# Ledger of designs, part 34: designed miniproteins, single chains

Each design is a single chain, and the fold is of that chain. pLDDT is the mean over its residues in the fold that is shown.

## One batch from the design tools (miniprotein)

Design m1154
Fold by ESMFold2-Fast:
Structure m1154 (fold): chain A 86 residues (1-86)
Amino acid sequence: SEIVDLLAEAARAGLDIAEGRDVEAARARGEEAERRLSEYPPEEVEEAERRLLEVAEPIYKELVAAGMDPAEAARRALEEAAERVR
């Protein structure tokens, strides 16, 4: 799903900004992802985001509970969730 791919890209950009990784490039990627998401019906974007979070949140919690760094856990959970909801 293009919506899922764009949501994942926006989330990756947000994680990069939060960690101070290539912040200017991450900001530009996030802005482009949000611009493209604005071309879709808001209800479809909200539904895709909800599905992505429903998969990502349990994975994130399990990884953090297992001792993974929260930032790394967030990246791993995002990538696994994006793959599963495509």
Scores: mean pLDDT 88

Design m1155
Fold by ESMFold2-Fast:
Structure m1155 (fold): chain A 58 residues (1-58)
Amino acid sequence: MEKEKLIEEYAERGERVGREGARTAREQGRDVASEEEMAELGRKAGEENARLFLEEEE
């Protein structure tokens, strides 16, 4: 229950950061992966970070 909530919160934050980062980089004329690709990578990174935190609690 709490584990699912933590993982989803970190995933959502990672997704948002990735998407916003890609958008900002494109506005600055930088060549970067699509907003969708960066959002997906951010989401996966967030999920992994949450799992590491859960392992430390156990």
Scores: mean pLDDT 75

Design m1156
Fold by ESMFold2-Fast:
Structure m1156 (fold): chain A 73 residues (1-73)
Amino acid sequence: NLSNLLQVAKEEVDAVSSLTEEQKSTILSKFAANYQVDVDAFRNVGFSDEIAVKFAEAIAKEDLKGQIALASA
């Protein structure tokens, strides 16, 4: 669920020493908002709730990995 996904994301973002608290908060807020938008978008085109959630989770995790990699470079 989003709460568990967000907890893992927070732990990963909190580990990045180069980020300010404001930058961390912004990344996590966008992560949660984008996840919800993607779930709704996939549902709206007729995917099941299970598939919509899996697609949105995969996108959110990949985007976060990219952001952390760039911030840690």
Scores: mean pLDDT 86

Design m1157
Fold by ESMFold2-Fast:
Structure m1157 (fold): chain A 96 residues (1-96)
Amino acid sequence: MTPEEVRQRVDEATEEALKEVGKSPEDVIRFAEDKARKLIEEVRKQAEEDGLSERQINRLVGLAGEYAGEGLRRVKDAINERQKKETEENLKRLLE
């Protein structure tokens, strides 16, 4: 397991969570948080299976957490943009 592989896995999980935007915000956030939790656990298991030292495992898990945090921010931003668009569409309907 490399830092580049961790980044790729987080980016893929983030894109999957972004596809769920349009559902209930609470459900999308829950989905994204569950994906992040599972991904961090999988990174730890893979690093342990690769025979990495505790220091290396902790570093990769830390990176996974940091990247997952960035992914969650992207998902939240997408939810906010979706809500803004819906508000604008509703306002337009009221004015027509």
Scores: mean pLDDT 83

Design m1158
Fold by ESMFold2-Fast:
Structure m1158 (fold): chain A 80 residues (1-80)
Amino acid sequence: SSELEAKLEELQKQLQELGDQLYQAIKDGDKAKAREILAQIKKIYEEILELIKQLYPELYDQVKAYVEQLIAKLEAEIAK
């Protein structure tokens, strides 16, 4: 539906903004702030995956695997 598509666009915009904030927190060595931002990013990806399941069910498993790999990489960067 148009409503689900609009929600997906909104969440993607929020991810872009949080991604920029996460990058800055990692660059500044602020691990506590980076962890808080990553928790918000994880929550948004959970909402995106629910929308992908509804709008593009054939892509769900692929997108989920990609998201899990991306989050693991971000967690590793913060732990450095």
Scores: mean pLDDT 88

Design m1159
Fold by ESMFold2-Fast:
Structure m1159 (fold): chain A 87 residues (1-87)
Amino acid sequence: KEKAVKEAEEYAEETKKYAKEAKEKVPSFKPLADGAIRLTEGLLEKARKMADSGKASEEELEKIANMIKGAGEQFKKAAEEILEKEK
């Protein structure tokens, strides 16, 4: 329960940090980066509300944490593909 929420927070922080760094390096990437930050914050907010309600199982919280992780990994892959085209 506490572990799943903490993992979600860590994945969200990593995704937001990478998105901020990416849009500073490539300004045209800002809409995609801002979208990734917004999605990540929304999923984290949902995970916290579910944990606070006491009605969510550990498995449901882990599922949301994995969704945040997956979204972050997909964003990093898309960003790397765009940056590689400039080399």
Scores: mean pLDDT 75

Design m1160
Fold by ESMFold2-Fast:
Structure m1160 (fold): chain A 112 residues (1-112)
Amino acid sequence: MDKVIEETAKEGIKVIKKEAEKEGKKAEEYIEEAQKLLDKDKSTSNINEALLKLFKAAMVARKPELLKRIEALLRELLSIQPFSPIEIEILRLLGFDDIAEEGRRKMEELRK
């Protein structure tokens, strides 16, 4: 991964973590909010907002069951639209290596 992308992703994680700490929501609340956005419509705006909520959920989640739910929703989002290089690196840094690899592969196919 490019150093600029890695540094940008790390700064993004720091900002998102601060927002989640200020909001004080549980991981389950973020997951529910993301699901509601996807259930309404699969517009780029709703997908981007759902992805942000899932990043926040991942940062506050303490139970493996919640991480599995987050992973399932992230896979659903990736099936609808490709992730940016920064979003892929955020996923890798959060421990979603399989989804990050799928996103990177999808991005590589789009470059060809």
Scores: mean pLDDT 82

Design m1161
Fold by ESMFold2-Fast:
Structure m1161 (fold): chain A 87 residues (1-87)
Amino acid sequence: MMSLEEAEKELAAIALDKSLSLEEKLQRFTEIIRKLVEEGRDETAQTATLATAIAAQDLKAPREVVEALVRATTLPAEEALRLIEEA
């Protein structure tokens, strides 16, 4: 079970990892969100989605990816995950 603090630490570690491409970072962020949704931890998943949107913008991700992540923050966790996976 991943706590919010553990999720935030993992997201930060991924964002700062110079060995990972932008695409690999976004995939790993999505994996964390998926795991939280699968565990039924909707509130933590929503917080992780917001953190991911901020990180994607800081990493200069494509506009469509950033817009999808921002929109996902306004959706229920399961619908948010679907939108992120389509981006």
Scores: mean pLDDT 77

Design m1162
Fold by ESMFold2-Fast:
Structure m1162 (fold): chain A 73 residues (1-73)
Amino acid sequence: MLQRLQEQYYRLSLYTARRSPETPDVAEELARLLEEAGLTEQAEKVREAMRKGDYTGAVNYAGDAVQELVDKQ
């Protein structure tokens, strides 16, 4: 799980910086993985930031969620 989340976080960061049209799909895939990992609140924060066009916020929330999982290992 953690490796898949780190890989999707990296993709979200890159696609967000590039203003890629695929960014929402990458963010939704990351949010689904966060929900699977039990981080439902963090998943919703990522989705909400994306809906608001706050791409920097979405990346930051995703990074915080991944770091929380790393710290718990």
Scores: mean pLDDT 79

Design m1163
Fold by ESMFold2-Fast:
Structure m1163 (fold): chain A 87 residues (1-87)
Amino acid sequence: VLNEIFKAILENVKEEDPELKERIDEVLEKVEKSDESEALYILIKELIEIAKSRGIEIDIEDLLKSSGPKTQEEIKKLEEKKKKEEE
């Protein structure tokens, strides 16, 4: 459900900014090839970056709260793994 919402948001961004089409298509391709948790993390990160570049603040905390604590926990675990790989 949450992945469908983020996918719809990216599709709307693609319509408004054709310049971002290639970038969004790449993200969606990675999402299809990734694990469900990894896909969600990629979608969230990309949406935040795009919104930030457009001057739009997306309250990701509200979106995560509505999707449930399991989704939040999965994202945090992925961030921890990425941080440990950097170190």
Scores: mean pLDDT 65

Design m1164
Fold by ESMFold2-Fast:
Structure m1164 (fold): chain A 116 residues (1-116)
Amino acid sequence: MKILILYFGEEYKPLAEAVKEALQKRYPEFEITVEEVESVEEALELVDKYKPDLVILIGPFDFLHETIMELYKRNVPAIGISPDADSLYNGILPRGTVEAMVNELLRLLDDYVSKK
């Protein structure tokens, strides 16, 4: 399975790296790529380049919402993690500790993988 992790801005890099390490430990056979993006357009270009089975987006809510809507139109599965979200919203995980956000993501991914 090919997973692309995209983070919007350097401040989210530690969370993106924590997500990558947790996923690689849980699923050592997954091909995981991490990239920084500065726009929705750049995120879509990287999705077209890597052709992932799943996109994990980390950043501000507006960026995640717009990017997920565009990926939905392209039939590409996506999960977001936003420090601006107070509760789960359309596949965007709310802010928590890094460990709590990673654990919730792993739970959602386990459900996704079990259906594939």
Scores: mean pLDDT 77

Design m1165
Fold by ESMFold2-Fast:
Structure m1165 (fold): chain A 79 residues (1-79)
Amino acid sequence: EVLTLLDLLQKKLNLPKELAEELIEKYKSTLVDQESLETFLIASQFEAKDRGYKTKGFNPSLYEILEYPVSKETKVKVK
């Protein structure tokens, strides 16, 4: 399955579109490699849990981005 980074946050972490866009814009400059992507997804999962959204079964290490720089439209795929 191929999703945009925005779709990933909305569909897999159940984040509202506005919050997902805010998180991507805030942290996109830090998204320079696979390690920083995983760190971002872990942080986004904790943010979702803190706000009461269901995140059961989400595994940040299963996803990869092949091209940088990152935006909300950047394609993310399962490894």
Scores: mean pLDDT 79

Design m1166
Fold by ESMFold2-Fast:
Structure m1166 (fold): chain A 75 residues (1-75)
Amino acid sequence: DPQLVAQQQQAHQALDEMEKIAQEAESKGLTETAKQIKDLMSQGRADFTQTGDATPLLQALDESKKLYDDALKKQ
């Protein structure tokens, strides 16, 4: 199923990128931001398991990038 394979690849890539952003946030002392990103990852993973739709994880990735950028500007 090409659609299922594409959704799985998108979900996996989004989660990998979110994990990298969370680790970078932790390395910079942005502990609360890292926790927020990890919470988004957990929710997105659960949603993907139920729906097979990667769109919420792609949105969560964009939100994670924004949270990280906003936190850097405040620091």
Scores: mean pLDDT 86

Design m1167
Fold by ESMFold2-Fast:
Structure m1167 (fold): chain A 69 residues (1-69)
Amino acid sequence: MGALVIVTATPEAAEEVARVLAETPGVLSVDVAPSGVVTAVFDSMENARRGAEAVARLPGVERVEVLPL
């Protein structure tokens, strides 16, 4: 089952967040909103959790959510 990662970041941090998620194994797509919200679709909950953990440590990240698809 796939998973969705939603990251609320400052607009300045959104580019780096998107880069880290795009480099995570199992990523299927990454989308960046002008507001600083980054959304990534993963092939599995395990890979989504790894991506979420990697971005949670970045400066400018306010919230990280992982949802099953």
Scores: mean pLDDT 83

Design m1168
Fold by ESMFold2-Fast:
Structure m1168 (fold): chain A 68 residues (1-68)
Amino acid sequence: ASDEELTAGVLEVAEASVRTSLRSAGLEDLIPTEVERMRLLIRGGVAPLSPEEQARLAALDAEIAAGE
């Protein structure tokens, strides 16, 4: 099957769930960071991350961990 199409579908559902949860908690400012991190984690579970994606994930993980 097309891993790209499967991943896209999973990401859309997971993104909607995360956005709803964070919005309900009053954490709307975290939505972009959390969604991007979640997308990379899910993609990494389906296929190996590229070096660029690995670097991006590390940066996002550091922001969340440092953080809010």
Scores: mean pLDDT 72

Design m1169
Fold by ESMFold2-Fast:
Structure m1169 (fold): chain A 79 residues (1-79)
Amino acid sequence: SKEKKEAIEILRELRARLEAGASLDEVIAELEKAKERLPSLKGTFDALIEDVRLGQRQGSTSIALASIEGNIRNLELEL
């Protein structure tokens, strides 16, 4: 799917930005934009946003990174 390939590229860039010190607020903002752009994957982005917000509440970038990586792998398996 073209939308799944685009989502993988968005998530890979967000992973790299987060590893480089981007805030979880910036990641959430980009995921909200991606959700509007890729409506067929709204459920995937909604669940990922919830995981990132959980990471924010727990003060853990690792939770957000693990969720992003897991979603990349799941989407790659569906290509």
Scores: mean pLDDT 87

Design m1170
Fold by ESMFold2-Fast:
Structure m1170 (fold): chain A 79 residues (1-79)
Amino acid sequence: SLPKLSKEEYEYILELLEELKEEHPEASIEEIVGLLLLRVPAHLVLTLSTLIDKILPKVENVEELIELLKEELEKRLIK
């Protein structure tokens, strides 16, 4: 099973996704994913790549990627 996320890690990932969307408004889904995985700490890469691989076939745009990834990340939060 994937490791759980702290609230701080969850908030950091969401802030980074919004930053990448604002900095790269014309970027593809694949470009945003690549940039995200390059900028997150190494210990988050496995969790993020696994969750992204799960949702990628279901997403049509960057906004939908962010919404579905947020939902998956919320399921991984430490209680």
Scores: mean pLDDT 84

Design m1171
Fold by ESMFold2-Fast:
Parts: C-alpha cells; sequence; structure tokens
Structure m1171 (fold): chain A 76 residues (1-76)
C-alpha cells in the first residue's frame, strides 16, 4: 500500500477507524470522512504520528487533527 491513496467513509467510528489506521500503517495516504469530528480528528492525528499524509473531511479539519497530534507528542 505504499504510495496508494485510500478513502475511508465513517472513519470516525468502529470498523472504519480500524481500517483507516491499518492503511496508514502500511504507508497509504488516507482521506477520512465522518460526521463524527472527534473520531475523524483522532484518526488523522494517528496518521501524522506515523509520518503518513492524511486528511479529515466531514466535521473535522487537518488543523484540528494536527493540533491533537502535537498535544499528544507534548504529553509524552
Amino acid sequence: MKGEHVVIENAGRGKGAGLASQAAMRGAKVTAISDNPGGTAAIVAGAYLLGVESKAIGGATDEQARRLAEATKAAM
């Protein structure tokens, strides 16, 4: 999955969140779509921590997800 782009709908909850995380771990670019802003932001933040490029759509922004990732790094 290196260099591939994956779009995950309902990525902010359940199976969608797990699938998005697996794609990011395999080096794919992930676009996460959800009506759950907290869950979508968490998925994109996880991808940033793994060093892969990702985007959040549907109630969460890349800026919000990035701030969550930065706060997580600062707390560790």
Scores: mean pLDDT 60

Design m1172
Fold by ESMFold2-Fast:
Structure m1172 (fold): chain A 85 residues (1-85)
Amino acid sequence: SSDDYVKRAEETLEETKRLVEENRDLLSPEDQKDLDRAVEFMEKKVEQAKKARDQGNDDSVLIYSGFVEDTALLTKTYIELQKKK
């Protein structure tokens, strides 16, 4: 359901925020700014997904929650690459 997609997007956002903060020492100042922007983008997409859900627009919920999941995957991948250096 759209509620399940929104809930998962919120959980993914909170997990990604924790991951960025926990690994901040591994990131250059430039990379910290870029990942903070990625988190801000995810926050905006979660709010857009919630609004779409409230309007009964299930297709938009899927798209906005998808942006959250994809951004989280890229953020996690980038952090894992930094851990290997």
Scores: mean pLDDT 89

Design m1173
Fold by ESMFold2-Fast:
Structure m1173 (fold): chain A 54 residues (1-54)
Amino acid sequence: MITSAGIVNGLVSLGFSREDATQIVNKMKAAGLSNAEIARTLSRQLGVPVSTFT
């Protein structure tokens, strides 16, 4: 199951600060995206597997 914490931790593992990672996730959630949609979008944009965010 893809969680908001998993997405934040995945972004941090890629070199984002926890503050920046949290802001990215919160902005995407405010836009109406689910955790699965956020993970797929970030996977595509950053060129990493979706499993990075699980």
Scores: mean pLDDT 85

Design m1174
Fold by ESMFold2-Fast:
Structure m1174 (fold): chain A 72 residues (1-72)
Amino acid sequence: SLLEEFRELGEEFLALLEASPAFSPEEVARAREILEGALEYLERTKDEAAMEELIAELRAAIAEVRAQLAAE
């Protein structure tokens, strides 16, 4: 399901941030808060279009973080 895909991508994103010394604990906590709020919204609304958009944004964010880490 799209909701499950979003949850899995969110956990992957947070794991990347936590593994990197480039991100502070406060920045990771903020990212977690945002992702939890988005997940609650999606669970309440069941808005598949919003799920697809947020999944695309998460995939882009993961790619950007991976590219930044690879440059070091």
Scores: mean pLDDT 83

Design m1175
Fold by ESMFold2-Fast:
Structure m1175 (fold): chain A 68 residues (1-68)
Amino acid sequence: DKKLEEIDKLMAEFVENAESNPELALEKILEIGKILGKPEQILKDALEMAKERGLEKLAELLEKKLKE
């Protein structure tokens, strides 16, 4: 499924950029949420992962986006 392949690619790009480029990682998560039609849930899941991994800057960006 091309949709699942695109999500897998975006998820890989999110993981790769989560520490080094949190703004780009946020954009990838927003794209995944849009594709799945569940933007709030995907943001919440990403925030949980960021907190578990100690990715403070990414967690801040995700929290801000959820409150907007």
Scores: mean pLDDT 83

Design m1176
Fold by ESMFold2-Fast:
Structure m1176 (fold): chain A 105 residues (1-105)
Amino acid sequence: DEAKEHLEKALELAEKKGLKEVVELLKKALKAYEAGDYLAAADALLEAARVAFRKGELEILELLINAARALLEEAEKEGASKEVILYLEETIGLLEIMRAILRKT
């Protein structure tokens, strides 16, 4: 389960770095994912990514991009709604923009 693995790696790194807000948002994302709530998982993941981006946490952001891609693959496999698929695709696009900005700085 690549989505769970990437989220857990991001959570471990956030805990190591003392990023409390990122930790709580990633715990929320994992709980939503385990419940099969892909929209809530994507929303919590995007909020965690925004905090990581503001703090310049490139490695966490890269793990969250991998998690979002794996989450999209699982959502498609489970027959999630077009709304959920679109939100995940847009989330991935935004995270890629955030990564490009941090890589430039």
Scores: mean pLDDT 87

Design m1177
Fold by ESMFold2-Fast:
Structure m1177 (fold): chain A 71 residues (1-71)
Amino acid sequence: REEELERARASIPELADEIVKKMTVEQLKKALENFKNRGKFKAVNEGLRLTDDYFDALIEKLKEKLKEAEK
């Protein structure tokens, strides 16, 4: 449902900030690989209507934060 998608997407910046705040660049890279591989697998298995779009958006946000964290 669109409202649920909107809410999930609205929470992504906060979630990404919490993840980045608690992790080093190397840990964040590993987390991104885990989200890519396990997130998609979990979405298919659990049949959650928000899962694929949520994980894809979260991964993109984390990539953006990772680029900003690199010096």
Scores: mean pLDDT 61

Design m1178
Fold by ESMFold2-Fast:
Structure m1178 (fold): chain A 99 residues (1-99)
Amino acid sequence: MSEKTRKAAEESLEEALKLLTEAAEKLFGDEGKKKVEEVREKAKKSSLLEASRIVSQFATKLEKEAIKNGSKEIVRTAILGGASAGMALIGETVNRLGS
């Protein structure tokens, strides 16, 4: 049971990174891609729970920047990325409670 929840969390985290890459690239171009790759490298070196926290924190910062930008499409993409990161965080938290 917990293994399926963990796999779902890993899939949600990867989806979050894809969406956040799209939003960051639209906001900051190549510099946006570099910021997401830095976050990805930190996540790879962390536990799944810490990776989910790192990506969720980055999503929150990116959402704020997208709102300042005023682009409804970028805001939507950033919110979806944040939601996916949040699902990864919730999934891994539930997995740990089941242990």
Scores: mean pLDDT 79

Design m1179
Fold by ESMFold2-Fast:
Structure m1179 (fold): chain A 65 residues (1-65)
Amino acid sequence: VEEEAMRRAIEVAREKGLDPRGAMVGALLGSRGYSPEEAAKVARQMGLGGGGAELGARIGRELAK
């Protein structure tokens, strides 16, 4: 499930011109119940794109339901 969420988040991030590494981290965190805002903060602290992480977290949360 986490692998599927990460792959989907990376593909969507690339399509939208967002950071795919941020999206991967966001999807992992979202799958574990983190909000998009929390995922973006973590991604920015790691030097990754917050927009990609927000997108990834939304996808991860949806797939974990």
Scores: mean pLDDT 82

Design m1180
Fold by ESMFold2-Fast:
Order: sequence, then C-alpha cells, then structure tokens
Structure m1180 (fold): chain A 71 residues (1-71)
Amino acid sequence: SEDDEVLNEVHKRLSDLMSQMRAQGLSREQQIQEVEKFGKEEVEKLKSQGKDDVAETLKRMTDQVIRHLRE
C-alpha cells in the first residue's frame, strides 16, 4: 500500500541518519537531538499530509531509538 511504501522510505531515512551520525562520531547526546529533530519534522510533515497512522508509527520508532540511545 502507499502507507507501507511511505513507512519503508521513512524507516530507510532514519536508518541512514543513524549510520551517518555514527560515521561522524557524534556523541550520544547529539545523536538523541538529531533523532528528536528528525522525528518532530517528519511527524509534522506526515500529519499535514493526512498520514496520521504513518506519523504515529514513525513517532513510536523514533521513541524506541531514543530510548536505546539513553540506555
């Protein structure tokens, strides 16, 4: 479905962001800030497009990544 394709694309972009941050040697705190920024901007964009279910799934994904980084 279109929602599955959008979710896969956003998930890939989040994974790419995580890889880039590790390659750049960003601190844990910097990584958390970048993921929070990515999540906020993408959730707002998806909600503006009426893709609320995708936005909620992305929020859950970014919350899980941030929790992992804090551990």
Scores: mean pLDDT 84

Design m1181
Fold by ESMFold2-Fast:
Structure m1181 (fold): chain A 88 residues (1-88)
Amino acid sequence: MPLDPSELDEEEKEELLRRLREVQTRILEAILAEDIEEAIRVIEEYYESLGREMSEEEREEARRELEEAIADPEKREAVRARLAKLAA
């Protein structure tokens, strides 16, 4: 069934936030490792955990954004800073 955030209790919200942090950390680590395929896989797994599939168009857009994040030094520095903040 589709996830309804408005119906989540406190324990479910805490688990969702923990899962989001784990997913974000894995994606950011994959970007810094220049592993686009791993980052896409993590995003797909997250969508599946929410009861939906990532479309081909969404996959192509995510791949493009990831490639831009890797290629742009300013974006890579922002990713590094975000990862450090999540690790703290």
Scores: mean pLDDT 75

Design m1182
Fold by ESMFold2-Fast:
Structure m1182 (fold): chain A 71 residues (1-71)
Amino acid sequence: EREELIRLLEGMVAAAPAEIEAARASGNEEELAAVETVAAAAREALRLARAGRVEEARELLRATQAAVEAA
């Protein structure tokens, strides 16, 4: 499960630069803010998961998803 989470987060972090560029090019500030928020959370969650803090990584992703969906 930890390795599966790390694999998922590595994929999210790798995709983030292209997603941020696409959102920025769209001129949509709300979309850009959401993509940047998810990218930052994925990077921090990856750091936590690699440090063995898997539950904190999952909670950060869950909280970030809820916040973005509520906006």
Scores: mean pLDDT 81

Design m1183
Fold by ESMFold2-Fast:
Structure m1183 (fold): chain A 87 residues (1-87)
Amino acid sequence: MPSLEEKLRSQGFTEQEIALAKDFDVDNDGVITKEELRRYYESLGITLTDEGIDAFIAAFDKDKSGVITWDEFIEWLKSMREMDTSL
């Protein structure tokens, strides 16, 4: 079965992004918690507030479960990169 690394590679993410995602692949279930999301951004040199993380998650999960799936996160990152290449 494909790993998180293979999923990210197939979506066209950089080696740095794949390495960071692999480090946070604790569950292999495709679920990202608030703590994992915060650590991911900290690794990129970005500091997020708790309120910022909550708002980010709420935008993806209308159930307010407090988690985001890796598939949803990958889709979001892909959209962000598409916008960056357009501008």
Scores: mean pLDDT 63

Design m1184
Fold by ESMFold2-Fast:
Structure m1184 (fold): chain A 103 residues (1-103)
Amino acid sequence: SLREKAVEAARRAVELAEKILEQGDKPSNELLAEFDRAVRELLDLANEIIKTGSEEEKQKAERLIDAAHELRKAVSDIVNGQDKEKGREAVERLRAAVEELEK
């Protein structure tokens, strides 16, 4: 289902973001590219849920989109030498959004 695919893409984005947090301000270009692909897939799938889902599914997908954008920004900030704390908070927010959608 679209929901299962969105959950898988979101979990992949979380895993990759955690690896980026571990590497700090100099993560590999390959890791950053994989993260960008996972986030793009997640956003595409969440937008399809918004088009086709119930009102509840749409609200969950909107939270997932918001969390994904916050995570993308946090990863960008880490790559530019900013503190990792916001990155950890963004990962936790996406994990929470995934749990809501997975139900």
Scores: mean pLDDT 80

Design m1185
Fold by ESMFold2-Fast:
Parts: sequence; structure tokens; C-alpha cells
Structure m1185 (fold): chain A 70 residues (1-70)
Amino acid sequence: PIPAPVLSPEQLARAEELAREIEARVAAGDIEGALALAASLEPLVGEAHARRVQAEVYRAAGDFERAAAL
């Protein structure tokens, strides 16, 4: 059987909205707010993708050691 789609269109739209908000917070220097939003992605996009987004937020903050640990 073909595996079920990982994201519904509704879940994909929510993930895209959260991704835009994360980018806006990073651009504003609100790294803690961006990390909180990235954590909200996990139930929508899964752990691996959410960890990648968190790593990108840490990299944007200059925390390369923590980004590498994710």
C-alpha cells in the first residue's frame, strides 16, 4: 500500500503559517519566541522536521553548538 500522506492540506497550510511567523520572529531578534513556535510544528510536521527548524533558529542566533546537537 502507498503510505498515507504525512501532511493534509490543512496541516501543510498551518505549518507554512508557523514557518512564516518563525522567520518574522528571528528577523526581529525574538529567538525564544521563534523556538516556541518551532516546538508547535512537531505535532504537525513530525519530530525530524521540527528539529531541523529549531536548528535553523539556533544557527540564526549564532548558537552553532546547540544547532549541531539537534
Scores: mean pLDDT 73

Design m1186
Fold by ESMFold2-Fast:
Formats: sequence, C-alpha cells, structure tokens
Structure m1186 (fold): chain A 61 residues (1-61)
Amino acid sequence: LSKAQRDALLAVGLEAAAQGVPDAVLREAWERTRPLAVGKSPEEVRRLMRETIAELVAAAE
C-alpha cells in the first residue's frame, strides 16, 4: 500500500476507535481491506474500510 492509502486506513480506524469500535474489529477490518485496496484511491480505501467496519460491528453486536 502507498503511504496515502495507509494514512486513509488509519484515519478511518481512528475515527471508529473514537466511536467505541473495539481494537479486535479494527484489526480484522484492516486485514480484510488491505488486499482489496490494490489499485484504489485513498478515498475508495476509506469507503471500503468504513463498509468493512460496519459489517463487522453488525456481526459483533
């Protein structure tokens, strides 16, 4: 991943952590999003990460 893509993932992760999402969910979302981020813009990566976190939060509730 480029630095911009990694920064995008971290920014979304920090936003989610501030909203109370557990670290385990954030790590799982990051692992799932990384391979799918290939060829995507930083904004697309942010969207993908947010979608993945939302799916995992729904499953963990």
Scores: mean pLDDT 78

Design m1187
Fold by ESMFold2-Fast:
Structure m1187 (fold): chain A 98 residues (1-98)
Amino acid sequence: MSELERQLGIKLIATALIVIGDLIEAELRNAPQEVIDGLKKILEKVREAIRAFDKGDYETAIKYLEEALKIARELNRTDVAAGLEDVIKLLKQLKEEK
């Protein structure tokens, strides 16, 4: 396992935790249903990206993360979007090493 693969795995989980925290806060604060549904979709896409990453399918992982990033931007979730952008950049670098 490369150091980049290890750091990427950690960052993917960290990004998922940020989304989970946002979702819990949105539900506790009675945010609009559209925001809650959007955060759930982001989390689903991040889960699929993690599954693809674990299988070494970096192209599919990037695809799911880019779909999640689009939703995060539409919801104006800047911290989630920044985390997704960082992980996508690192995954593209890892793909070039393979």
Scores: mean pLDDT 85

Design m1188
Fold by ESMFold2-Fast:
Order: sequence, then C-alpha cells, then structure tokens
Structure m1188 (fold): chain A 88 residues (1-88)
Amino acid sequence: SPVQREASRLIAEMDERLRRLAERYDAGEISEREFLEETIRVLQETIDGLRSLLPELEREDPEYAAEVQRLIDNYEEIRRSLEEELES
C-alpha cells in the first residue's frame, strides 16, 4: 500500500542518514557532540514521520501499525539514551 511504502521509505532514509553520519564521524569531519545531536535529530524526524502515518496504517493494517508503534517506542528509547549521553 502507499502508506506502508511511505513507512518503509522513512525507515530506509533514516538508516542511510545514520550511516552517512557515522562515516562523517569516523572521517573526523564532525565532532562527537555534533554526531550525537544529528543522530537525535534524525531519530526524532523519523519518529514524527512514522507517527503521522499511524492513523492511516491502523485503518489499513492494524498488525503492521502495531509493529510500527514498536519501532517508534524503540527509537524513542535510543533517542533518550543519546540525550542523556549529551548531558554528561
């Protein structure tokens, strides 16, 4: 479905953006703080995008919507852990 393809696209774009951030960090192009801040931003944008799709996903495929909700919960947990690291 179009909404399922959009959810998959958002997840794939997140993976690509995170991979590029890791490459830039490994190359010394960005600081650890910048890497963490940008990773948090990418995660938040992905969470927001997926949440915007949930009402349509729930109407079309409630089981898939539940899996997307679990992904959102996991990304929120990772984001919180990274934010705690920034405050250290």
Scores: mean pLDDT 90

